# Designed miniproteins, single chains, continued (2): the designs that were tried, part 2

Each design is a single chain, and the fold is of that chain. pLDDT is the mean over its residues in the fold that is shown.

## One batch from the design tools (miniprotein)

Design m4036
Fold by ESMFold2-Fast:
Structure m4036 (fold): chain A 74 residues (1-74)
Amino acid sequence: APSPEELLARTQALFDRIAPRLAATNPRTYENLARALAEAQQMLADGAPPQRVALVVGTTESMLLMTEWLLSKE
């Protein structure tokens, strides 16, 4: 299974890819996802349990993938 660091890096890359369009079209969703990602990064830096970090990152990744899919339909 990927490490929390690998999950976070992958999720950050996905966020960075969609961020300019997301910020322009759905600023609140952009703010919420940016905050969730920053929170996950801080949790990892603070030595939170790996399973807790993976849960936060995994839910953020799912929201980002859904958002990317919605953006791709237009």
Scores: mean pLDDT 80

Design m4037
Fold by ESMFold2-Fast:
Structure m4037 (fold): chain A 93 residues (1-93)
Amino acid sequence: IEDLEKAIELLERAIKFAEEGNLDEAQSYLREAISYLNKAGETASPEAQKLLIKAQFLLLTALVSLNMGEVDDAIEAARGALELAKQALEIDK
């Protein structure tokens, strides 16, 4: 649970930095969020694991979009991942 809560916090910060146009910070926080989602996945229930795998895929898409300068697409993908991560947290509580 702690790794998943940390991933959610980092992801919320990444989205805020992207919205503010601070793309270097947004990319840094997204990479950290992916790392913590990966750690959370190791101890997650099978149902939560399915959501976390989908969230990780969306975050990889967000990183690609940021690198291409597609900021709005990156924010949309990151918000989708955040929703899935929060759902996974509710399942494993």
Scores: mean pLDDT 85

Design m4038
Fold by ESMFold2-Fast:
Structure m4038 (fold): chain A 119 residues (1-119)
Amino acid sequence: AMVDALEAARRAELEAKYGPEKGKAIFDLQSLMLEALSAIVDGDEAAVREALQRIGNLLKEIEKKYGKEETDKLVEEAARMLAPDDPELQQKLVEAFRAARNGDIDRAIELLREIVAEM
């Protein structure tokens, strides 16, 4: 399928640029964020909460492996690639990732609704 081919190409590009582990981490963060944003559009709060919980768990594992500074860089890169040329939207994405990491799911949902309204 065309979508599967585009996802495979995006993953390969990220792995080539950042290395296989960090490239995969950026890809997984972006994929989960896109799932959360899609679930907001669909009004599926259960799917939003599940995606945000998975983001939070992934960020905790990345931080355990690479530390806070490198995790923050990977989050910023994921946000930059999701919202190129929109620094305000990038900052809201970073805050949504941070809220998910901290288990503040209600704050993350609020931020995702603001992001969807600006897309």
Scores: mean pLDDT 85

Design m4039
Fold by ESMFold2-Fast:
Structure m4039 (fold): chain A 92 residues (1-92)
Amino acid sequence: AAATATQLKNTLTTLKNLLGITTVALVSNDSAIQATAAAIASDLGITLISASSIAEAVSLADNGNIDAIIVGNQVAADAIAAQTSTPVFAIL
């Protein structure tokens, strides 16, 4: 929990401050990760959209509704990157 919260905070802070990203999709079925990410995004003023699947995240990207995608592992990141030009980031 603490390590994941630190990685989420660092990633979202970097996306906002360096890349000007304001809307992010999170691909996770873990309610604790979703709650942690939502709290951090709220504190940073980022709009977080919860996606339950890779297909949902790709659909959001294709419709221009998000600036970036965050996933919990590299396999999911690679699968999304194969389908969209929207930036995707794996949280380790």
Scores: mean pLDDT 78

Design m4040
Fold by ESMFold2-Fast:
Structure m4040 (fold): chain A 89 residues (1-89)
Amino acid sequence: STAQAILEESLEEMLERLKASPSPVVAELARAAEAGLRALRAGDAEEAARYAERAEALEAQLTPEQVAEIEEIVREAAERARERLAEAE
C-alpha cells in the first residue's frame, strides 16, 4: 500500500542520514540496524539477533550529545512520514 511504501522510504531516509553522521558510533549503529532489518526480511533470525546484540553494545557507547543527534533525526523522519501520509489521502 501507499502507506507502507511511505513508512519504508521514511525508515530508509532515516538510516541513510544516521549512516552519514560524523560520529562513527552513530554511523555504525545505523549500519547494524540496517543489517539486522535486512536479516529479518530474509528470515534469518540468528543473523538478526547478532546485529541486535551489536546495536545494543553500540547504544551503550552513546554520549548524551549523540543520543540527541539520533533523536533529532528520528523526529524529522517521523514528521516527514506524517506529512507524506497526510498528502497520500
Scores: mean pLDDT 83

Design m4041
Fold by ESMFold2-Fast:
Structure m4041 (fold): chain A 106 residues (1-106)
Amino acid sequence: GKELELGILLGLAGITIGVLKVIGENPELRKALQQLLDAIIARASPADIVKLLNQIYELLKKNPDDKLSASGAKLLAEAALLQWPDDEELNAAAEKVIKLSEEILK
């Protein structure tokens, strides 16, 4: 169900961020991913989630070779869609992150 899927996405994103901390590349992108993970877990406002998704989108564009960060971003954007399915602005922001992440991941 939705709760199990959300738990799996957030768990995998957490593992991905943990690996990013060890690698030490693109610390701004890693910090933004951690902020989005924390915001989803904390049930932050949709407006705050949209701001973080837009920030992550711009950081991914600047780091198009960072496949691990793209993987984490896709997991978190999918988790945000699952948590807030009826928020149109959030859905648009999350879909942009998913699409860009898929292009980076090839």
Scores: mean pLDDT 90

Design m4042
Fold by ESMFold2-Fast:
Structure m4042 (fold): chain A 70 residues (1-70)
Amino acid sequence: ARPFTTEEQKAIVAASRKALDALVAGDEETAERYLQEIEDILRKHLPPEQAEASVEAIRRDLEDLAAQAK
């Protein structure tokens, strides 16, 4: 197993917050940029297919949260 560093965990949390803020604001382009940052970190620790599946799950969860905020 390849554990995430504390800095990578902080980066994922920060990017997730920024992606959620962008989705709530309706800024899909900014949200996709932050989701890409998360995917890039995940690809360092996971096979590509798992990293893609993980970021897609995060996207879906954030979209659901943004919809509830409206």
Scores: mean pLDDT 82

Design m4043
Fold by ESMFold2-Fast:
Structure m4043 (fold): chain A 93 residues (1-93)
Amino acid sequence: MKITITAKGATDDGIAGAVQALTDSGAKVTVTVGDTVTIEAEGASPSGASGAINALGLSGAEVTVELEDGSKYTGKDPKQSSEVASKVSSILS
């Protein structure tokens, strides 16, 4: 399953933490850096996806996660990003 994570206002540490969480879960990760960071991950575990979303949210980013079915979930603060992480983790389980 492929997930696409878009983060606006992420720190370098937040991006690094997200990539590490996804790659540690065995995902294939592609990162595109611009005004927003786009992280595409294929084969992420529930814990890897949750860890990545939380790392970006805790860094102060607005995080949007898009699933292969076109479903989108947005967290504008760390609390909302944690809720998105929990929901995405549940869907991937």
Scores: mean pLDDT 85

Design m4044
Fold by ESMFold2-Fast:
Structure m4044 (fold): chain A 74 residues (1-74)
Amino acid sequence: MEDIVEMLEKMKKAALKVIPEEQREEFNEAFDRLIELVKAGASPEEIRAFADELEAKGLTVVANLARQVLVWKE
């Protein structure tokens, strides 16, 4: 779990460097919410629901990372 959180934090830092400043706050918030869910031990269903919500908002990169977390937790 901690390794997944550290990986997500590293990916967040890398992604935010290439995201336009106007979009950085929304992406940062989405990454923080995903990391918080992982730290809280959220169910696979909660993580899938969050990924679907992110995709609907156009935050596809974070949605894909949420789906990747499901693979890493299995």
Scores: mean pLDDT 77

Design m4045
Fold by ESMFold2-Fast:
Structure m4045 (fold): chain A 100 residues (1-100)
Amino acid sequence: MVPSGEELIAALNSALKAIEEALKNNDLNAVRAVVLRLRQEAAEISDPELRAVMEETAARLEAIVERYEADPSMTAEEALAEVRRVVDEAKARIRELDAA
């Protein structure tokens, strides 16, 4: 499958919304399910640069979830701010690659 950059950006926007709702509900299993879905979608990408961006994004999101779970001083708002930053950086990189 060859998803367009627009389709990948849409997937990232969908993932961000799902993570935001899951964090509001303190549902870390739901956050992990979203990250797993992104990893599965990344594996289907034939373009190695787009695949790398999506795989790195999923890994960075997983690391944020692990830190939030391990550090009781970390707020959901702080975790969500880091998630938004990671997603925004990924979207910018996808646009760069699409523009060539």
Scores: mean pLDDT 83

Design m4046
Fold by ESMFold2-Fast:
Structure m4046 (fold): chain A 65 residues (1-65)
Amino acid sequence: MQKAVSLATSAELKMIGSGAKAKVEVEGEKIKIYVENASPETKKTLEEVKKLAEDKGFKIEVVEL
């Protein structure tokens, strides 16, 4: 749905704004976040994004590279 794409875009912008090197993709109703060189700050931002997505009923998957 359109909502998943909007949430993914917002999440990606939030991650980039925190200085993270990340990519966010939508697979159906699942949101995937790819993170390179995850810092403690990046991991904190990821937890905030996960909570936001779960509150809206989306599944989120984090892949650390």
Scores: mean pLDDT 73

Design m4047
Fold by ESMFold2-Fast:
Structure m4047 (fold): chain A 96 residues (1-96)
Amino acid sequence: SKQEEKEKLLEEAIEHLEKAKAAVEQGDYDGALKHLEKAAETLREAYEKGLISDEEFQELHGELVEAARAIYQGDKDGAIRALERAIELLKEIKEK
């Protein structure tokens, strides 16, 4: 079902963002960007399949862009904050 596909894709995105957060905490910015890119690809797939709304996708994309910006600027705290907001939002969307 679309609900089962939605749950699977959002769980995969959450896993990648949690791995990105762990990488940032360890100072592994290359690893963080790799996981962030995989999360972005998974979220784009969910959006293109109509599994998340335009508003939900825009909010998630904004947090991923902010996380990437913070990583490139060496703003570890900013990156973690953006990743945590994206993870929380994904968990909320998954429960709908």
Scores: mean pLDDT 89

Design m4048
Fold by ESMFold2-Fast:
Structure m4048 (fold): chain A 77 residues (1-77)
Amino acid sequence: LEEEIKKNEDDPLKKARAYIELAREYLERGDLLKALEAAKKAREVILSLPEPDKELLEEILEIEVEIGLALIRQALG
């Protein structure tokens, strides 16, 4: 996945999707800080575009919410 992100440097949308996928993997593994960092990188890629893809941005926000809820759960127990 991390090597796949580098392979997609020519296409910012593919790079953002690869970061979204990486964020999901970290979320499943419980690496919540790494998941949040991957989601932030995906957001940065999309926001760097002249016309940000709203669907991808919404998907990133959904993942960020899931990560935030998981972080709260870890902090509580």
Scores: mean pLDDT 78

Design m4049
Fold by ESMFold2-Fast:
Structure m4049 (fold): chain A 94 residues (1-94)
Amino acid sequence: SNAKKLAEEIKEKFPQVKVTVEERMGRDGKKVTLVHIEIPESLSEEEAEALAKAIAELVVKNIEPGSNIGIVVTAPARFERQVTAMYREIAKAY
């Protein structure tokens, strides 16, 4: 699936990042796939910015508009700017 491919590409490029794929069923019986990305506290601001940019590019490459796939990022508060910029770049493609 596109979500698993995205998770594998992120893990390959950034082995220190924890990526998990969760499938859940809504009350209406629709499947939703969530890709959880955990950015470690050990990264510099420059590394976090490079990671955020790469994640945005990989999401746009692998996830089609209208897909039932959500991207959830957990990051240290100091990386809020980088994560916000990442979501903004993803939003431009959809």
Scores: mean pLDDT 79

Design m4050
Fold by ESMFold2-Fast:
Formats: C-alpha cells, sequence, structure tokens
Structure m4050 (fold): chain A 81 residues (1-81)
C-alpha cells in the first residue's frame, strides 16, 4: 500500500545523513520490491516518466535527496531489465 511505502521511505530518510551510499542502496532495494509488484504496462509508463524527470533534473532545482532517489530508481529499473 502507499501508506506502507511511505513508512518504509521515512525509515530510509532517517538514516540518510549517516551514510549516503547505504541510503541510496536502501532506496534501490525498496524500488525493486515495488517494481516487482507492477505489471509491464505500469513499468513502461514509469520508465517514460523517469526519463522525463531526468531531463528536468538537468534544468530544475532538485534536492540532493531527490537526485539520489532518481538515481536509485533509474538503477532499479535497469536491474529489472
Amino acid sequence: SMAELAAKLREIHENREKDREAYKEALRKMFLEELAKMDPEEIERLRREVRELRERAKTEEFSEEERLALEALEEALRELE
């Protein structure tokens, strides 16, 4: 559920300042678990949205947390094939 995802994301955020690599890895694993629950059409739509977000990140102000989350999601999508 969205509430469960939000709770897991809060736990990851609380530990961010202690280790950025651990934070990014935790986000990547979380995204992989969520992607495994999606159908192929949902994943394809998400891939398009992520490509658009990456292009926007080149010109818009994204926070460090938002940049790390985008990188983690891109890596999870690549790992999924």
Scores: mean pLDDT 78

Design m4051
Fold by ESMFold2-Fast:
Structure m4051 (fold): chain A 74 residues (1-74)
Amino acid sequence: SEREKLIKEFDELLKKAEEALQAGDVDTAWRYVVKAAELFQEAVDKGLLSPEETAELRAKLADVFRRVQAARAA
């Protein structure tokens, strides 16, 4: 389904952002987290996610986004 494909791609993008952050490649981590945020917003706008899924994905995104932002500011 479209929902399953978007959730899978979202998780893969956040995993790549985490891997880039761990490697010290902050610019690559930023590109991946922005792409994940765009994909999350698309899923929300299309009504593809349950309230529970929306809360879970938002929390995952916020955590990775804040860590990447902190690394960019350092």
Scores: mean pLDDT 86

Design m4052
Fold by ESMFold2-Fast:
Structure m4052 (fold): chain A 71 residues (1-71)
Amino acid sequence: TEELRELAVAQIQRIIDWLKQNNADPSYIQKLQQLLDQIKRARTRAQLLAVLRQTQDVLDQYAKEQRAKLE
């Protein structure tokens, strides 16, 4: 659980840093910051996995919006 939390925190932080460097919409950065806070408060493996799924959903939405701009 702790090792998974540390890896998840590091991964979300890297994504936040990348989005900031690429001038992404602040709403995505805010959503990821909230998920980072949730993962730090998660006490069970199931809670950690739920936050990671939410993180993937945010990234999928971002990718969809970026693809729409390129069409």
Scores: mean pLDDT 79

Design m4053
Fold by ESMFold2-Fast:
Structure m4053 (fold): chain A 64 residues (1-64)
Amino acid sequence: SVVEKIKQEALERLKQARSWDEVHLIVSETAERLRAAGVPREELVQAVKELMDYGQKLLDEREA
């Protein structure tokens, strides 16, 4: 589905993110794409939280 494709692209971009700024940008862009694809607000908020958490964990473990 379009939603799954958007989420998969976001996960791949987050794996390559080198800074908190990049993580925030990726998540913000992904949120807008999901919104445009018709994802309900509740699911959108949850997806944003999950992507932010994932990106933060990756950066913390790699230590910038």
Scores: mean pLDDT 82

Design m4054
Fold by ESMFold2-Fast:
Structure m4054 (fold): chain A 83 residues (1-83)
Amino acid sequence: SEVKEQIEKYTKLAEENIKKAEELIEKGGTMKDVIIELASAGVSAIGNAVLHVMEGSEEAGKATAKINDKVNAAEEKAKAAKA
């Protein structure tokens, strides 16, 4: 469905930014650069949240929650690497 295609698009965009954040953590990048990439992933999650509200899509709602969980996990990993 069109809704499913949009969910996949926003999810891919978010996962690309999360991957960049993880690469920055591995390379010893700054916390600021990591946060910028994770914030970009959060913006993509908003796209799925809008689809959840407009279309009543539980799949879009779940996709938003999954992206937020991955962002939180990456932030925690970055904090641990800085400690």
Scores: mean pLDDT 76

Design m4055
Fold by ESMFold2-Fast:
Structure m4055 (fold): chain A 73 residues (1-73)
Amino acid sequence: MSREELEEKLAELLKERGIPLSVEEFLRSPEADEYIKEFVKEGLLSEEEAEALRRLRLELEVEEGMELIKKAV
């Protein structure tokens, strides 16, 4: 699954649950991992899709950290 397809699937799940967050806002939230675990438990996400979303969270965290380092250096 591409990043685009994964983000679209997550956006649909968030809309269905009435969570008024963008994909990026959701992934940056401290509750994102808990919701992802719940979606897997309910069969709405596969284990592979959940792992890809957790990887996306880490990539966003690293990118933000790298931007801060670049501004400091």
Scores: mean pLDDT 73

Design m4056
Fold by ESMFold2-Fast:
Structure m4056 (fold): chain A 72 residues (1-72)
Amino acid sequence: MAEELRELLLEAEERGASADEILERILEWLGKHFPQHEVDIIREQVAKLSEEERAAMVARAVELAREEAARA
């Protein structure tokens, strides 16, 4: 996982940010590194997920970020 994305996820979780807030920050980070049309496709896919599915995805991403931080 990219260092910048990892720090973003851990900081947002520490602040108690909602899953939707964390997802928006991930999409903003992706927009810095990937073409806009690719980010738009990801946004459309995320919008199709239920609130519970989005929360589960964010929880898993944060877990992976913590694992990466522990290895660094």
Scores: mean pLDDT 77

Design m4057
Fold by ESMFold2-Fast:
Structure m4057 (fold): chain A 58 residues (1-58)
Amino acid sequence: SMAALALAKKSIEDLIQEGVPEEEAFRLTRDMLVGGGLSPAEAERIMAEQLAEVRKAL
């Protein structure tokens, strides 16, 4: 969902701003999405989209 995408993006950006490495930020965000009730498949889709956005920004 769009809300889950926005949540994932903010989580990744906040973690990276706090000095967490990109790989760890993605792992933590994915775990949070699954823990929050998303299916592993939906979380993986969201994380793949966010990875592309972060790589474009960096």
Scores: mean pLDDT 78

Design m4058
Fold by ESMFold2-Fast:
Structure m4058 (fold): chain A 78 residues (1-78)
Amino acid sequence: NVEADAAEMKALIEKKAEEIKKELEKKLGRKPTKQDVLEYMEKLIEENRNSPPKNLTDEDYVEMAIESAALEYLYKNS
């Protein structure tokens, strides 16, 4: 069911976004700004570039896609 799969993905994205937001709030002691979210995204991209994951599975790619979508969601709502 395409609608059920889409709803599940949206829930996972929103859950991941909330987790990242809380982690940033704890680290910063304040609500994260768009700049804080961008810096977090840049660090993740750099870490993946400098230590590229080996033997990625389809599930690993899906998790990366969810994390990227969650960060975009946070950026738009920051």
Scores: mean pLDDT 76

Design m4059
Fold by ESMFold2-Fast:
Structure m4059 (fold): chain A 93 residues (1-93)
Amino acid sequence: KKEELEKRLEELIKEAKEKNREDVINALEGLKGALKDGSSLEGIELLLKALEENFDSPPEELLEALHEAVAKFIDKLEEKGIKSIEEARKIYG
């Protein structure tokens, strides 16, 4: 399941880059970080499914939900005293 979600994220990031969807690229790269940390596989899967179904015209609410998922991951890192994803990589991986 996790490997399948990682592959789907990579495919969507590639497609977003081909379509110059920088907002989508940033959100997906953030979700990739959250997935690596083992956060909410079910939540990430639901957001990816919604994005896949609405890829050409994602609602703002969906992009906000993607951003919120990334923010929750960052909040968890801050609770551990880590203030950025880059800092987390140095500590955890």
Scores: mean pLDDT 64

Design m4060
Fold by ESMFold2-Fast:
Structure m4060 (fold): chain A 98 residues (1-98)
Amino acid sequence: RVQELLDEIQDLIQELYELDPALSEVLGLLTGATLAGDEITAELYVGLMKLLLPKVSKESQRVALLTVSKISELAGALGFAKVKELLDELGNYIKQQL
């Protein structure tokens, strides 16, 4: 459910903060855009994630993939189909980096 997904996302963002604070900050902002159904802001942060991800450790990429997967699930639960599509695209991009 939405609250359970938010709790899981917060735990993953905190874990990611220990590995890469910048990546954690962007995923926190992307979570906020997802909660708002803000397609334009979500697309901007997805683009920023694609620029940052190739430069970080594989461990950071794995935690980011898990986090993005949960944010995508959150978008689906909220009925924001376009935001979910953007997050699924980002998840596929991260899988290609691993």
Scores: mean pLDDT 85

Design m4061
Fold by ESMFold2-Fast:
Structure m4061 (fold): chain A 86 residues (1-86)
Amino acid sequence: SEREVIEENLKKLKELLELVGAPEELYKKLEEAEKEEDLEKAKKLLEEVREELLSEQHRLLERLKAGEVTPEMLELEARLRALAAK
């Protein structure tokens, strides 16, 4: 069902927000999507969070080039790359 897809995407995006150390504003958008009864509005909120996470991929790549390499950053980059490949 569409609701199950939304719930699965909410879980995945929340994990990515935690890995990147995202600002409270992005968590608030996920909370709004979770509470949204209109499935199309919920999907739009999830897409906005997804787009903001993809913009963080550019910053992560710059940090990796600077030699700032941690397991958490490598995992986050891999997850953002998978999100972009959808």
Scores: mean pLDDT 74

Design m4062
Fold by ESMFold2-Fast:
Structure m4062 (fold): chain A 72 residues (1-72)
Amino acid sequence: SSAPTRTVLRDPQALLDTARRLAEEEPDARVALLDPQGNAVFSGTAVQLYERAPEIAETATFPLTLSVVPAE
């Protein structure tokens, strides 16, 4: 079983770049974004994250922690 991959997104550009990459490579991967306080900012698929990434980039407090569970 693959452990969830965790990545720290330090700024809005890192979020935008990572969301695009995940949508291209693993569109059905389950992703979650947490703010520095551990509050859920987003939960859904990689494609859904890509669609919402510009809005999140404008409104979220960085750094964000991205958790990715690969699609099987």
Scores: mean pLDDT 83

Design m4063
Fold by ESMFold2-Fast:
Structure m4063 (fold): chain A 69 residues (1-69)
Amino acid sequence: TEEARAGIRRFVEDYLHMPAELLSDEQFAHAEAVAATHGADLRDARSVARTLAELFLSTTLPTSKIFGL
């Protein structure tokens, strides 16, 4: 969804300090699925960004697992 994509872009820009344009559509889809699996509301960009940030900061999932790298 557009909101989920916006949340993923916010996560990569704010927490990984990288331009979101470097992500492929497959990497966006994988990150969306990870966020949904961990309880994010895919219609809320803030929910998606917060869920991915919490997973990353808690060392629960590295970026490679979030994006399917």
Scores: mean pLDDT 79

Design m4064
Fold by ESMFold2-Fast:
Order: sequence, then C-alpha cells, then structure tokens
Structure m4064 (fold): chain A 80 residues (1-80)
Amino acid sequence: SEAKERLLEALRELGRLAGESEEKIEEAVELAEKLPTEELIEIAGEVIAEAKARYRGESEEEIARFIFERLYEKIKEKLK
C-alpha cells in the first residue's frame, strides 16, 4: 500500500538523519515490512506523540534518533 511504502521510506530517511548504520536501517526496514500497515501506523503515531511530549527545541538529528530507536524497539516487540 502507499501508506506502507511511505512509512518504510520515512524510516530509511529517519535512520540516515539519525546517523544509524546502513545495516541497522536495513534491519529496521525489513522488520517493518513484516508488520501489517495498520500496526506500523499505530506505532508511528505512538512514537510521534512520545517525541512531541519529550522534545521542544532539540536538533532535527536528536529528534530523528529518538524516533528511529523507538520505532525500532516497538517493531521488534511486535514481532516477538
């Protein structure tokens, strides 16, 4: 779906902006592909809400790192 494609692209971009390794970015995207689109949307919404509550004036890189790491954590939890 278009929504899933956009989420996977956003995850790759976030990982690169966050300074994550290509290996970790690829792993996160591969794991995210295994989840239903609805679950990815739910996870993304939760993480964005967490980021908004936590960050008010931090750098784009710091925010991206938080969002990527939190998405990665939640995606892995859903696949256990």
Scores: mean pLDDT 82

Design m4065
Fold by ESMFold2-Fast:
Parts: sequence; C-alpha cells; structure tokens
Structure m4065 (fold): chain A 75 residues (1-75)
Amino acid sequence: MEEIERLEKEIEEAKTLPLDEAIEKMGKTQFRGSELYSKALKEHAPAEERSRIVDVMLKASKAQLDAYRKKRAER
C-alpha cells in the first residue's frame, strides 16, 4: 500500500532530524500507523496487509526508542 511506503519514508526522514524532532515525528508516524491499522480492520484487509502496517509501527517505535537512548547518552 502507498500509505505504508509513505510511513516508511517518514521514519527514514525522521532519522536525519535533530533528536527531539525525530522522536516527535516517529511518534506521529506510529499514530498514523494505528489509524491505518484501524481502517484496515474495518475494511477487512488481508492479514498480510495488516501485518505490514504493524511492521511499520514497530520500525517507528524501535527508531524512536533508539533516539531516546541517544538523547539520554548526551547527559
């Protein structure tokens, strides 16, 4: 789905931002992923498509956690 590809692009772009902005953007990407997942459930989308949405949310969550760890290490 084009929406999933856009979310993946947003995660990669967020990694190039300052840590605070990266954390915020990855949080917003996770929120948009959850909205897309809710829509997929309502539309009875295939399990493969729903799994792909979950994978993107997990990628954003991991990248956000990595950014938090880096910010913590700056202290």
Scores: mean pLDDT 81

Design m4066
Fold by ESMFold2-Fast:
Structure m4066 (fold): chain A 92 residues (1-92)
Amino acid sequence: ELPEDTPFPKPKPEQQKKAEERFEEFREELERMVRQGATPQEILDFTGLRLGELIRQREEAEREGDRDTAAGYQLQIRRLVEATNEAVRELE
């Protein structure tokens, strides 16, 4: 499936693997929170903190001229947002 994020190139396999591993860890933690009765606000607070960290790391990589690493962080950001929206919907 063609990514819609035109500003970033497709990340190299190493960055894709890292993004996938981080996404699986994050998704498992989100699912655990949902099972333990976390509120939508608690999920958003948890996700907001991690999203802020990823955005900061992406911007740093861009400043260093490392477009591949920046694309990797962008992939992590996109997947994190998608997983968070799904978790919040499951609480409804």
Scores: mean pLDDT 76

Design m4067
Fold by ESMFold2-Fast:
Structure m4067 (fold): chain A 58 residues (1-58)
Amino acid sequence: SHPGLEWSPEEQAELLYNLLKSMGLTDPSYVDSFVDTLFSEASEEVRKEIKEILLKML
């Protein structure tokens, strides 16, 4: 399978956190927009889990 399909929500959240950190975008207000845009094909439950993990990292 494709690498992204095999990644856990935790691994996906870490990838997005590193991207946001590199851009200086560590404000929690960006989390919903970025997760919903980048993981639009994922289920709402998966996107919610990614958001919760990402918020804990910020």
Scores: mean pLDDT 74

Design m4068
Fold by ESMFold2-Fast:
Structure m4068 (fold): chain A 109 residues (1-109)
Amino acid sequence: STLVLPAEAVELARRAVALMEAAAKPDEAEERAMARLAAERLRRAAEAVRAGDFEAAIEELAAFAEAVGGAEAAEAMRRALSLLPEEVLREMAARVPALIAEEEALLAA
């Protein structure tokens, strides 16, 4: 692995994910809707990072966390992402198109 994340950012990200998972109700239609929303928000966040607008990128991902896990999940996500160096955010953004293509292929199956 080429990516080193700050420990505090990892802890906050795990908290955001745990809140989102606790709030999720497994309904097939809702899962598909959430996957589409995640892909859309990730795409916009990656575009914002490429434009140098890291604040907009963080808010796109925080908005997704809020939609799934509520305000506490959004705050944890916002804090986690704000602790990441710009270089790490750029490397993550570069990987987003491949991740979206993989997820879209799985959703089409």
Scores: mean pLDDT 75

Design m4069
Fold by ESMFold2-Fast:
Structure m4069 (fold): chain A 59 residues (1-59)
Amino acid sequence: SLEDKAYELIRAGKLDEAVELLSKLSVEQQERVLTRLAMEGHIEEAQKVAKLLKEKGIL
């Protein structure tokens, strides 16, 4: 799924590609990706991506 692709891009450190992909997803889909990151122990990555989305006006 696109959510799985976004997750894998974030885990690979490809944050620019991940943010671009997330911008094409609904807010609910973006929140699911961020929640999965946090639940799997990647809290710092989730916070960093959430900040980038908010700074770009996507979230």
Scores: mean pLDDT 85

Design m4070
Fold by ESMFold2-Fast:
Structure m4070 (fold): chain A 91 residues (1-91)
Amino acid sequence: SLEEKIRELIEKQDRAGMAAVLEALDAGNYEEARRIAEQVKKTSDALEKALEAVREGNYEQAAKWLEEAAKNSIDPEVQKEARKLAEEVRA
């Protein structure tokens, strides 16, 4: 289901975001860690909004939020999957 695919994407995003922040912190790059954390939050918020929209049957809003997640994600795989899901939602 679309809900299940978006939940899987949220899980992947959270995992990738956590790893990226921790790597920046381990390197002593606190400014980069802060920037990554801000992008991760934007992406997670967008994916949660997409999930909410799918639950409401609002597929146009779901596609919009998935596109927003793709733009803000730090993970290339999450970006690709979010764009793919946005296309699937509009089909």
Scores: mean pLDDT 86

